# Designs tried in a protein design run: designed miniproteins, single chains, continued (4). Part 46

Each design is a single chain, and the fold is of that chain. pLDDT is the mean over its residues in the fold that is shown.

## One batch from the design tools (miniprotein)

Design m13684
Fold by ESMFold2-Fast:
Structure m13684 (fold): chain A 102 residues (1-102)
Amino acid sequence: MELLEEMKKIVEEAEKSTDPEEQRALVTRAVGLALRFLAEMAKQGRLSPEERRALVEILEKVQKIAEKLGDEDLARYFRELIEAVRAGRLPDSAVFKALLER
């Protein structure tokens, strides 16, 4: 999946960056890609176990970067998203459709 590969590259760049502003921008971009990926998977009805594992790994790295940046709200958002993905709970497709149209 190209979206998962893009997210991995962005997270790797964020982990290597020493600039908090650059890290925050990269984390924000990773959020957008994760939401797009989840929206596409919601249309298919389910995430494959392999895609779910890859997404969780990426989201855990993004959560750690958010915590390092002191962004507790963003870190909490990722904790909740990771737990939802692990539990096989996808957000309502209507919510994702609204986010994609913006």
Scores: mean pLDDT 71

Design m13685
Fold by ESMFold2-Fast:
Structure m13685 (fold): chain A 58 residues (1-58)
Amino acid sequence: SRAEELAKRAIEAAEKGDAETAGRLAVGASSYGTGEEANRAGQEAGKAAREAWEKLQK
């Protein structure tokens, strides 16, 4: 789904250290779906984005 694709891209951005892109894509993932699939995609993307931002801030 679109939500899953955005979540995957958010995780990839976070792994590359691009916290800004990861954050934007995580919000996008949560917005594109309704219910369980969107919730799961948003949670995974949000976790990845949060960890990337923590690395930048330290």
Scores: mean pLDDT 71

Design m13686
Fold by ESMFold2-Fast:
Structure m13686 (fold): chain A 65 residues (1-65)
Amino acid sequence: SATRLLSLEETGDTKTASATVRSVEDAKALAREHLGMENPRVLTFKDGSGMAYEGKAFLYFELSG
């Protein structure tokens, strides 16, 4: 599978992660599972990168495939 969590960091009450994902739905699933997000919002960019976020939790991702 091309969906892969690359990093997970906590600093105070802020959580950040990075991942390679096949789809926006995979990014949301990783954000729910690893960052405790209930209803992640997603921004996608024309270069295939994106960010899933909720409160002080952020998942930066790159779409692959």
Scores: mean pLDDT 82

Design m13687
Fold by ESMFold2-Fast:
Formats: structure tokens, sequence, C-alpha cells
Structure m13687 (fold): chain A 61 residues (1-61)
């Protein structure tokens, strides 16, 4: 449906939510990491998610 009030576009909301999920997934992986490999993967996911959140904020915030 059309936007009725002042709110961010649906695309912006979806982008932020998607990026937030990536950060959360990376954080969970990082907390549960027992091996250097898992630790590196968790860090990579967190950085990717943060980058996507920042991009969304710069574009829509």
Amino acid sequence: GALKKKKPPEEAKEEVERANKIVTEGMEKLKKAKNVKELAEGIGLVLRGIGEELDALLKYG
C-alpha cells in the first residue's frame, strides 16, 4: 500500500532489517566460535553487515 505518513520507504526498512540480520548472525557465530576459522568467518559477517547498515543509513537516513 501507499505510504500514509512520514516514514522511511519500505526498501530502506527491508535493507536495514536484512543488514541487521547479517550482523546478528555474525555476532552469534563470533560468540560461539571455537576455532580460528569460525572466528574469522564471524568477524567477516559482522563487518559485512555493518557495512550494509551504514550504506542503508547513508542512502535513506
Scores: mean pLDDT 75

Design m13688
Fold by ESMFold2-Fast:
Structure m13688 (fold): chain A 57 residues (1-57)
Amino acid sequence: KRKELAERIAKAIEEITEGKVEEAKKLAETDPEKAVELVKELWEELEKRVSAILEEE
């Protein structure tokens, strides 16, 4: 049960970060302050997604 839940969380993190991390890297080269804000928003989305998975399981 917990192992399956951890796999779902890991997959959700990978799916969300795959595109957003690359976008943050590009922003970091041009506008690092914007990149930091994007990373904060990404982290908040990850927390919401993980919390939802933990509740739904």
Scores: mean pLDDT 74

Design m13689
Fold by ESMFold2-Fast:
Structure m13689 (fold): chain A 79 residues (1-79)
Amino acid sequence: MKTYPATLEGARKAMEEAAKEVGVTVSDEAARGIYNAFKAAGHDTITLEAAKAVAEGMRGADGTVQAPSNGPPMAPIGA
């Protein structure tokens, strides 16, 4: 599994990779959010799995995908 450094550039790269797998476009705000969350939690790396979870949240905002069953939680983003 790929990991990226907990920097804004690393967050952008992780989100770009996740967006390709999920099929969405990710904003700068989402990348900054994941970077801030991981840095606040004391993590120096961002996992592709966490980025994919954020990208899937962006997909849900389009109103066509609904997930009644919960996925595995990674870290709270926007707490």
Scores: mean pLDDT 68

Design m13690
Fold by ESMFold2-Fast:
Parts: structure tokens; C-alpha cells; sequence
Structure m13690 (fold): chain A 65 residues (1-65)
């Protein structure tokens, strides 16, 4: 479901933030890219505000790594 994909995006986004805070930019980028993929899939199933906001947040973080 779109909700399960959003949850996956949130989990990977959180891992990306944790690794970024630890200075592991390579792992941060890897996990943020995975989060981005799940949010894109969620939007394809159901174009929701939650999924769009998650995508935007991960894209902004990814540009910073």
C-alpha cells in the first residue's frame, strides 16, 4: 500500500539523517536515495500530501550530502 511505502521512505530517511549526523556521507546518501525511491513509489500509487512532503524533505537532505 501507499502507507507502507511512506513508512519505508520515513525509515530510510531517518537512517540517512543518522549517518549524516555521524559524518558518514556515503551511507547517508545511500539511505536517502532508498527513501526517495519509496516516496516516489508511494506517490505513483496515491498522490498524497504526506508522500509529497516526505519526497521534498528527502530531496533537500540529499542535496546537502
Amino acid sequence: SAEELIEKGENYGTLGVIYYAQGDKAKAKEYLEKGLEYYKKAIELENSEEARRGLENVEKLLKSV
Scores: mean pLDDT 86

Design m13691
Fold by ESMFold2-Fast:
Structure m13691 (fold): chain A 58 residues (1-58)
Amino acid sequence: GEPKLPPAELTPEQAALAREIADKLRAIGDGINVYLELLRAGASEEEAREAAKEVSAK
């Protein structure tokens, strides 16, 4: 694609923070996937939440 605006340049600190946030978002995403999978399998909301919490805490 063609850039519409000049790309924003991240500072070294912002780039490091973005990587850390990306890792945490991935862990949260894994937890959400487990939650949804358990709900689809007929697990209770409490059971699904507990399992998702355990996975996202990694």
Scores: mean pLDDT 73

Design m13692
Fold by ESMFold2-Fast:
Structure m13692 (fold): chain A 55 residues (1-55)
Amino acid sequence: SDLEQAKRDYEIGLELKAQGQLVGARVAFREAAELAEKAGDKELYEKAKKEYESL
């Protein structure tokens, strides 16, 4: 589902960020935000959006 994929992409974004792979992290967080928005998960959308906007 879009929600499960959004959660996975958010987790991948956190892992890439921890590794210093900031470009990859930003892409993963953006994909997580788009999928969270489609799934109607506002909390995950805002968290992912905040992450990629801060990178």
Scores: mean pLDDT 87

Design m13693
Fold by ESMFold2-Fast:
Structure m13693 (fold): chain A 77 residues (1-77)
Amino acid sequence: MDKVLELLGQGAQAAMQGDKEKAVEYFEKASELAGASKEQKEKAIEHFEKAAEAAKQGNREEAKQHIIKAVNLILDG
C-alpha cells in the first residue's frame, strides 16, 4: 500500500507541474501495483484527465480535488 501511495503522490505532483507524460507513467504503475479493477481504473482515468485540464487552466484547487477522487478510486478494493 505505501508504495502505491508513493507512486500516486509522484503522479499527482507531476500532473500539478504540467508534466502529463510523467504523471500518467506514475499513475499507471500505481494502478497496476494496487490491482485496481477495470471499472475503478476507467473512472480514475476520467478524474485524472479532469485534474490535468484544471491544472492547465490554473485551477490548482479543482485539479487537487480530481486527483484525490482518482486516488480514492484506485484504493477502493
Scores: mean pLDDT 75

Design m13694
Fold by ESMFold2-Fast:
Structure m13694 (fold): chain A 76 residues (1-76)
Amino acid sequence: PLSPLALEAEVLLGLGRMYVGIAKLLEGEEQIPLLEKAIELFREAARLAREAGDERGAREAEEALRETEERLREVK
């Protein structure tokens, strides 16, 4: 069974991915607030996954964070 921290990390990772998905439907600067929310969610997901000892979850969240930060840099 998942620990509460691991479960919360998975939920936050999923929410972050949803914000990125919505941002992809928008153009230019309209993406910024959604990408910024996704970055916050991925950072918290990575932190919680690391605390839970979920190496896979932490790696996935950190990869999503990196990709989203790159996208945000492209639209600024």
Scores: mean pLDDT 86

Design m13695
Fold by ESMFold2-Fast:
Structure m13695 (fold): chain A 72 residues (1-72)
Amino acid sequence: SMEEEKLEEYNRRAMELVGRVAAASSDRALVDEVGRIASEQMGRAYREGVEMAEESLREVEEAAERAIAAAA
């Protein structure tokens, strides 16, 4: 469905953000934490629907930005 396609797109974007943190930092614990946030937030979006997905992705983006800033 169109909703499933949109959820997959948001999940792909969240995974890309985790990848950017991994590329910016050798701190495995930091990368694992952002990955955990991404999994939790995307899981929530899958349960509550596509309207939640934008907010969930925003939280992943904020976590990734903080992690990259901390790695610099």
Scores: mean pLDDT 83

Design m13696
Fold by ESMFold2-Fast:
Structure m13696 (fold): chain A 64 residues (1-64)
Amino acid sequence: MIQQDANNGISGLTNHDPSGSKDYTDTLNNTMKRASTMTPDQGRQMIGDTGKSLFKKGNDRKSK
């Protein structure tokens, strides 16, 4: 299931570390790189999942 790779990247965003400007950018770049080697539909799904996760992280940090 292609979502496993996306979930692994998103897990990095969750557990990785601090403000994460570089770290989540690296995760996003890795996700896009993997998406580019997949079918277009699979790539769009992974990018979408990553985008949603990044948006959610903003709200999550505020909760903390």
Scores: mean pLDDT 58

Design m13697
Fold by ESMFold2-Fast:
Structure m13697 (fold): chain A 61 residues (1-61)
Amino acid sequence: SDLATPVEALRAEIAALRAERAAIEAQLAADPDDSELVARLVGLEIRIIGLELDIERQAKA
């Protein structure tokens, strides 16, 4: 929807981050020693958790 609710916007961002995570996981499978990719993967996981908590908070409002 063009007029997404705040929760819908957060879900869309989580979907985009999951797609980015999948791409990084594929790169890491090819080069498992890439510490930069590992750090980016950890950062994405933390951000996804934060957005899931934001959805929980918004759903209570």
Scores: mean pLDDT 80

Design m13698
Fold by ESMFold2-Fast:
Parts: structure tokens; sequence; C-alpha cells
Structure m13698 (fold): chain A 78 residues (1-78)
């Protein structure tokens, strides 16, 4: 978490750092915070990195019971 926060402080457009920060919060069970960071990653990433961010966003939405949002994220990742 600290490593990725430092990367974002140095470069707010570091999509990989936003994605990994989201993953860290997801692993801690903080799915709402994971969604916030995954949305930043989706906005900044392109290609395969964006697909990865969208797939992880879908997982976090499922964990929150937000099934329609999860479906939309997975469809966007395809």
Amino acid sequence: IEEYRARIAADPNDAEAWLNLGKAYYEQGDYATAVRYYLQAVGLATGDARKAALANLGKAYEALGRLEDAQAAYEAAA
C-alpha cells in the first residue's frame, strides 16, 4: 500500500499503481475503497491494463452485491 501511494504521489497518472492499490484494499476486504481506486485505474489505463482494471472492478462490485455494475464492468473488459 505505502509503495503504491508513493508512486501515485509522484505520478497521479500511474494507472498500474492505482490498480495495485485497489487490489491491496480488495485483499483487506475494503471493497468500497477498492472500487474507488479501480475506477481511477480504468480512467487512466489503456489496452490490456484497462481490461485488467475493469475485471478487478467487476470483482469488487460483486463483493459489494452490486451485480448490475459488476456485469457492466465485465462486459466492458471483454
Scores: mean pLDDT 80

Design m13701
Fold by ESMFold2-Fast:
Structure m13701 (fold): chain A 82 residues (1-82)
Amino acid sequence: MEEEKVKRGRELLKKYKPKAVELIKQKVAENSDADAEKIEAALNMSEEEIEAAAGELILAEGKGEEEEAVEAWGRAREKALE
């Protein structure tokens, strides 16, 4: 049932994308070395960069089933982009 894992991974990424963006913005703002250009880059992250960051959060917090779901979505996405 790879399709169920793919759907779950996509839904998890959608839920974690806003959280990932917020955490990245917070880290950039807290970093004393972050200039205006770095902050602007974090605010204008591409969809792919946001998705990657969300995936990392899911892998760090989910471990196991969530990890497999995110990996299944990643494989399906890569296959579609071939």
Scores: mean pLDDT 67

Design m13702
Fold by ESMFold2-Fast:
Formats: structure tokens, sequence, C-alpha cells
Structure m13702 (fold): chain A 61 residues (1-61)
């Protein structure tokens, strides 16, 4: 999960450091929700993190 999220965030345009941090934080949250039997909420967290990454990149020009 974490490595896949990092790849996505790097492709969006985050720096390696930002992509690693966001991927780690997002992966931890997703794993917790999956462990609780809430895969739909886990998916929502992934989508929200991806939209945040896109927004951060767009705001940096």
Amino acid sequence: MEERLKEIFLEIGLSPEEAERLARDTAQRVEELIKQGKPSEAAAVEVAATLRAVGDVLERE
C-alpha cells in the first residue's frame, strides 16, 4: 500500500520527501480502517489524500 501511494504522489508532482510522508500517513490510516472492516472508508481516505496532493501541486505555481 505505502509504496503504491508513494508512486502515485510522485507522479502527481510531490517531492520525494512529501510523497513518502503523505504515503506513510495515508497507508497507516487505510490499514487501520481495513483492520476494522471498513474498506469503503479506507478507499475514501485514499481518494482524499490523492485530491490533497493534486491541490498542493496546483497551488505551488
Scores: mean pLDDT 79

Design m13703
Fold by ESMFold2-Fast:
Structure m13703 (fold): chain A 82 residues (1-82)
Amino acid sequence: EPLPGGNLTKDPAKVVKSIADTLEAAKAAGRLTPETVIQVAETIRDELGLEELADEMIKSAKAGNFDEAIEYLRKIAEELEK
């Protein structure tokens, strides 16, 4: 159930952007795994109710397409800013 009031801190969009930056850094270091990306997407789906974008992120991660998965995470942040 979505809880308006800060499950992802004071600004959910800023937190999601910070997570995307962290995933990009992990990818560059060769430490990013599909399981990590899927866990992030599942948390966003469960807490924010952005199921469609989160499911696309999971699909991209399962395909090994980390760039596309991170792009969906950026789109989630943009949706949260509206």
Scores: mean pLDDT 77

Design m13704
Fold by ESMFold2-Fast:
Structure m13704 (fold): chain A 74 residues (1-74)
Amino acid sequence: SSMEQRIREVNEQLQKLISKAMKAAEEGNIEEAKKYLEEARKLVDNAATKDKLPQQVRDNLLQAIDEVEKQIKK
């Protein structure tokens, strides 16, 4: 379905941003890592608004971002 395709596309873009954030954190650039996570949050919010993502999908994607942010701040 078109919705399944959009969820897949958003998840792929989210994983790329998370990978960039984790790499920046590994290199000691915590500020850059945080910027990638904020871009990830904006991506999810924009997709939820524009593509009418189910709330559970939005919540799951945001939870993934929150878990990565917690790991970076430890």
Scores: mean pLDDT 84

Design m13705
Fold by ESMFold2-Fast:
Structure m13705 (fold): chain A 100 residues (1-100)
Amino acid sequence: AREALEEAVRYAEEAARYAEEAAKVANPEAAEYARKAAEYARKAAEAARAGDAEEAVRYAELAATYAALAHNAATSPEAQRYLLEAIRYALEAVRAAREA
């Protein structure tokens, strides 16, 4: 359980990092969704650090949802690549938190 939550923290932090990088190079619509993805990914990491697996899952799922919305809205191939990584890491955070 503890190791799974520690993995959830690391994956959620990576999701936030990639979403933040995407926001820097994305068009305004995609950047707005990317910033929300980063916010929820950071909240997922905070919940996982607090030992709240259920809240970590909820926030990581929201991070993945907003990263996917950002990816759909993104017009830049660079932003799309960062957002695919954000989605991947957010889903790994969901998986790790569910194992806790």
Scores: mean pLDDT 90

Design m13706
Fold by ESMFold2-Fast:
Parts: C-alpha cells; sequence; structure tokens
Structure m13706 (fold): chain A 62 residues (1-62)
C-alpha cells in the first residue's frame, strides 16, 4: 500500500506528524484501529529486515 510505504518512510525520517497522518488514513481505508495499522506497518518493517524500526512504530502508535 502506498499509504503504508509513506507511513514507514515518515517513521524513518522521524516525521511523527506525517507518520500518524498516513497510519490514520491507512486505518480508515481498511477499517482498522490505528494500533492495528501500526502492527501492519511493524510487520512490514520486519519483512524489510528492520526490527528496530518495527519496535519504534509499535512504541509510538501501538
Amino acid sequence: SMLLEKAIDAVRKKDWKAAEKYLQEFAKEYGLTISQAALVAALEALREGDPELAREILKKFG
């Protein structure tokens, strides 16, 4: 998802406002809570080989 990619990119840049916006938009589109959207983003970060980024996403939004 383009929104998910934008959210993960924003987290990498420490742009928390943009990350929250993209996670909220992703959550709304798929009928998820923001915590569930954060879990999906964290799983994607793990798939890309970045467990520290996954933990950071969950700490901020999970």
Scores: mean pLDDT 87

Design m13707
Fold by ESMFold2-Fast:
Structure m13707 (fold): chain A 86 residues (1-86)
Amino acid sequence: SKGRLTAKALTAVIELLKKNKSDEEIRETLLSHGLSQEEADEIIEAIKNKDKERLVEILQRHGLPKEVAERMADALLKARELSEKK
């Protein structure tokens, strides 16, 4: 398909974030789903910066509809927040 990101790939990343897994493990998961290293690092950086608008933009660029991108961005950021609170 023309998009490299799938909801399945993002769900896997959400699970890794909930388990407080390393940026390297998140990168490896994104690469296994067809992203380049640069694309994976862009997503990881947006998550670290808690930048929902940037995440939505990245996800839409990879072919996700706006509503799906917004929902997935919220889930990614919430998973990171829960991991930080322990």
Scores: mean pLDDT 79

Design m13708
Fold by ESMFold2-Fast:
Structure m13708 (fold): chain A 62 residues (1-62)
Amino acid sequence: PDAKKIVKEAIEFIKENAEKLSSEELSELLNEKFGKEIQSLPLDQAQEVSAEILEAANEYKK
């Protein structure tokens, strides 16, 4: 499903970029790259995907 693909791609992006970017820059780029795709999902899936991406970003930036 598209939701799983978005999560997978976002987590890979976080893994590659968390050490290179500030928390603010990482969040901004995640919204820029994935925000529109997430908004195209059903509302329930969009909320779940957004939560998973936010959790992953927070884990890698700590």
Scores: mean pLDDT 79

Design m13709
Fold by ESMFold2-Fast:
Structure m13709 (fold): chain A 79 residues (1-79)
Amino acid sequence: MLKFVVVRGVPADEAVELALHYGATGFAGEGDRAIAMFDEQGKVDEFIAAVKSKGGTAEVLEGEDPEALAQEAVRRLRA
């Protein structure tokens, strides 16, 4: 199952670095916002805890369709 995490309130470069550390397979970010994509091997809960420890927020989207999840993640990132 694929998971996309929408991150706010953490510098994008720092959020991306954390995402890679916890096994993200894809990412995008700018300013204080980022999206990280995880597969079944990713440490999503640990990533979310790390984001929250830095004062950020994390919103999780789950599914099997990576394109639909990516579109929804971008929509939520812009909201």
Scores: mean pLDDT 80

Design m13710
Fold by ESMFold2-Fast:
Structure m13710 (fold): chain A 100 residues (1-100)
Amino acid sequence: ANERAAELLRRAAELLREAAELTEDPELAEELRRLAERAEEYARLVASGDPEAVERAIYGAVILAGTLAGLAKHTENPEVAELLRRAAELLAEAANVAEA
């Protein structure tokens, strides 16, 4: 479960980096790179297997998923919006898998 959750979190980080490269908004690109870094941090926390670290990563992933869903609604570029929605789905799936 933890290894699968970490894989999903790393995949979400990859999608966020792709979105950062596609966006013409430099402020959004910077934000997406920071959020990708946070998703990778959550992957490391989940991979550690430490219960407190895993719980913190699950909470962070759920909050980040909500943030990305919100950003997707306000994004003019449909490819960027799709990547943000997919990343949000992976973050939510990772949280569910890590709790199992």
Scores: mean pLDDT 87

Design m13711
Fold by ESMFold2-Fast:
Structure m13711 (fold): chain A 56 residues (1-56)
Amino acid sequence: SAEDYLQEALRALEAGDYERAVENFEKALKIDPSNPVAQTLLEEARRRLEERRAAA
């Protein structure tokens, strides 16, 4: 469900696994594309991922 993907994405985000966080937020939005929390957190996860890639 969208909720299961959101919980997995939040766990990944807190663990610093930004690739997994992005994947699971995208899956949540595939089920519920209007979820503003998932949209906001997907943007945050993508920003974190880009920051890590730029610093590496």
Scores: mean pLDDT 83

Design m13712
Fold by ESMFold2-Fast:
Structure m13712 (fold): chain A 57 residues (1-57)
Amino acid sequence: EKKKKLEELRKELDAQDLTEELYKEYVKKVIELYPENKESIEEVFNEQLKHLKEVRE
């Protein structure tokens, strides 16, 4: 169920304009909700953050 919520929320966020700061806040919340998946969440977050930084060049 938590994974389903994560996927749905992620898709919703992908459909909206996100700032780097808002995305970081969201990721912190997700890690707090499932610390067991922290490593996977951090990996995905780092990849997405790199993409956002490239766009802001």
Scores: mean pLDDT 66

Design m13713
Fold by ESMFold2-Fast:
Structure m13713 (fold): chain A 59 residues (1-59)
Amino acid sequence: SKDEKISEIIKEMVKNNLSFEEAAERLKEIDEESAEYFRELAEAEKKVKEKEEKKKEEE
């Protein structure tokens, strides 16, 4: 199942502290559509995380 492979990649990414971009590259082999979606999601998530971290430091 493709879903199982995708889940494993996500888990490894979180455990090894990898970037979403790396996950997208690996997802290209499994499902190109998911890879494209993850690439966009990675950029959005990274920006949100940076903003949240800065807000906590400022307060």
Scores: mean pLDDT 71

Design m13714
Fold by ESMFold2-Fast:
Structure m13714 (fold): chain A 60 residues (1-60)
Amino acid sequence: MEVLELELPSLERAIGAALDAIGLSPGVSVRIEGNRVTLTSDGSPEAVAAMREVAARHGT
């Protein structure tokens, strides 16, 4: 299980990151708190790859 936290410039950007994560893998769980997105993977290689892709696009 991996956890990734992203702080985005706005709620709209946080929603965008969350939707990308859900679209890339059903193995990723998403929590949105204001402009912060917390992604949690089920540990599958597909979910981990999806989280890394979201991080590359939106944060890290």
Scores: mean pLDDT 77

Design m13715
Fold by ESMFold2-Fast:
Structure m13715 (fold): chain A 58 residues (1-58)
Amino acid sequence: GVEEELEELAKELGLSVSVLETLAKLTGLTLEELIERIRELKAKGADRRDIVYELTSL
């Protein structure tokens, strides 16, 4: 489910699930939309630092 996907992405990014939930609220995205956005950035070759910067600049 969404929670399991968030836990896996949090580990990959070196973040906690609560930080990802906070980023979703700050960006106005749902958790599912946040997961999709991170996957799109990874597919485009963005590294962990690039992903965090892109999410915090939305």
Scores: mean pLDDT 79

Design m13716
Fold by ESMFold2-Fast:
Structure m13716 (fold): chain A 70 residues (1-70)
Amino acid sequence: SALEEAMLEHAEGLARKLAEDVAKQLGLRVLSIEVERVGEDKVLARAHTDRGTIEVVLDLVTLEVEIRLV
């Protein structure tokens, strides 16, 4: 639906910004960022940095955010 699409687009932007903000807080230099939809209800952002990758998973159903350094 149009509402689901709009929510996913908003979530993609939010996940991207959160990944960027986490990298900045950790003093990491961001080299690239990719954002992917995982199913209908989740968005994954990966910020590739000079010292690893920050992954942010945003769940639109639970509204939970998972952040990990890989």
Scores: mean pLDDT 84

Design m13717
Fold by ESMFold2-Fast:
Structure m13717 (fold): chain A 55 residues (1-55)
Amino acid sequence: MLSPEELEKGRREVRELIEKEMAKATPEERKRLEGVLKDLDRTVEEQIAEVKAAE
């Protein structure tokens, strides 16, 4: 079971990698990656809330 701290750390690391990819990406790929970041934030927040509720 991942802790909220581990989920937050993972989100930061993935965001940094995606930001680096966006700098090299085409406009179409940047648009897609922006959607991926939004989905990632949503999913991680939901998982953190579930883990916190289970404590």
Scores: mean pLDDT 78

Design m13718
Fold by ESMFold2-Fast:
Structure m13718 (fold): chain A 92 residues (1-92)
Amino acid sequence: MKERIELEAEAALVLMLVSVARLIAEKARKLGGDEKLIEKALELAEEAERLVEEALREEDLERARELLEEALRLAKEAADLATKALEEAKKK
């Protein structure tokens, strides 16, 4: 398969995870969740989105893949922190 199509598919998956993390963080905020966890989750989500944009502009496919791997790590951390904030908010 063409490497560029694979890169675009990977970027789309990371952006979907960023969107999910943001939705969970917003729900946590509405329920009175830990604002520090929410702020950190949103910060990591924004950084992940920035790295995806950088990867999609990168002409070196190896470098682009490295940027997407880092973006995925940050997006997962954002989702985890957002989920933790939501779970703690539900206990209140």
Scores: mean pLDDT 85

Design m13719
Fold by ESMFold2-Fast:
Structure m13719 (fold): chain A 66 residues (1-66)
Amino acid sequence: ARAAALQAELRAAIAAGDWARVAALQAEYQAWAKAHGDPELLALLREIAEKLREIGDEFEKELKEK
């Protein structure tokens, strides 16, 4: 239930395109998942981290400043 609730909240942020919230939630849930040893949530966070890296790379190319 807890893992499913956390995943739902994170996926809702992704669906909304709120990447700032996704980054904040990912950091919080990564810490929580490591403490609780939830492999499903850890796998989801890994996938999201990869997607955020790709988005960040593209965003940095556009900004050129950060």
Scores: mean pLDDT 68

Design m13720
Fold by ESMFold2-Fast:
Structure m13720 (fold): chain A 57 residues (1-57)
Amino acid sequence: SAADLRRLAEALGVSPRAVARALRASGLTAQELLDLYRAGNEAFLASFRELALLLES
């Protein structure tokens, strides 16, 4: 949902637009990202955050 994307963007320190772009680039759904965030996969989240930062324009 839009609310989930906003919450994830805030947690990662990036814009919701950057999260949406990174999801499209990685082939992940917002739900899959949220599940990985809840699972505490720090290495994956760090890599995803770096991708989102590159797509922040």
Scores: mean pLDDT 79

Design m13721
Fold by ESMFold2-Fast:
Structure m13721 (fold): chain A 93 residues (1-93)
Amino acid sequence: SEEFELELLRGVIDLALATMEVAARNSKDPKAKKIAEEFRKLRDGVAEADLTPEQAEEVLRLVNEAIRAFNNGDYDKAIELLKKARELVEKAK
């Protein structure tokens, strides 16, 4: 069911973004702390957007890449990827 797949994808995205917002806020690095706001903005955007399953899969892919960049200390890349995900989400509203 597309509805079930979408609900599952939305849940995974929400949990990932919520977890990373907390990790970013608790960072001692000021650059990492600024990324907490980008994770929050994307999470809020996903909650309000009418995403297709294909759009949700692409958002999840970008979120996972942003998490890898963040964990590797590449904060500029993480911000770029989160902004790309937000652009997709805003287009779906």
Scores: mean pLDDT 86

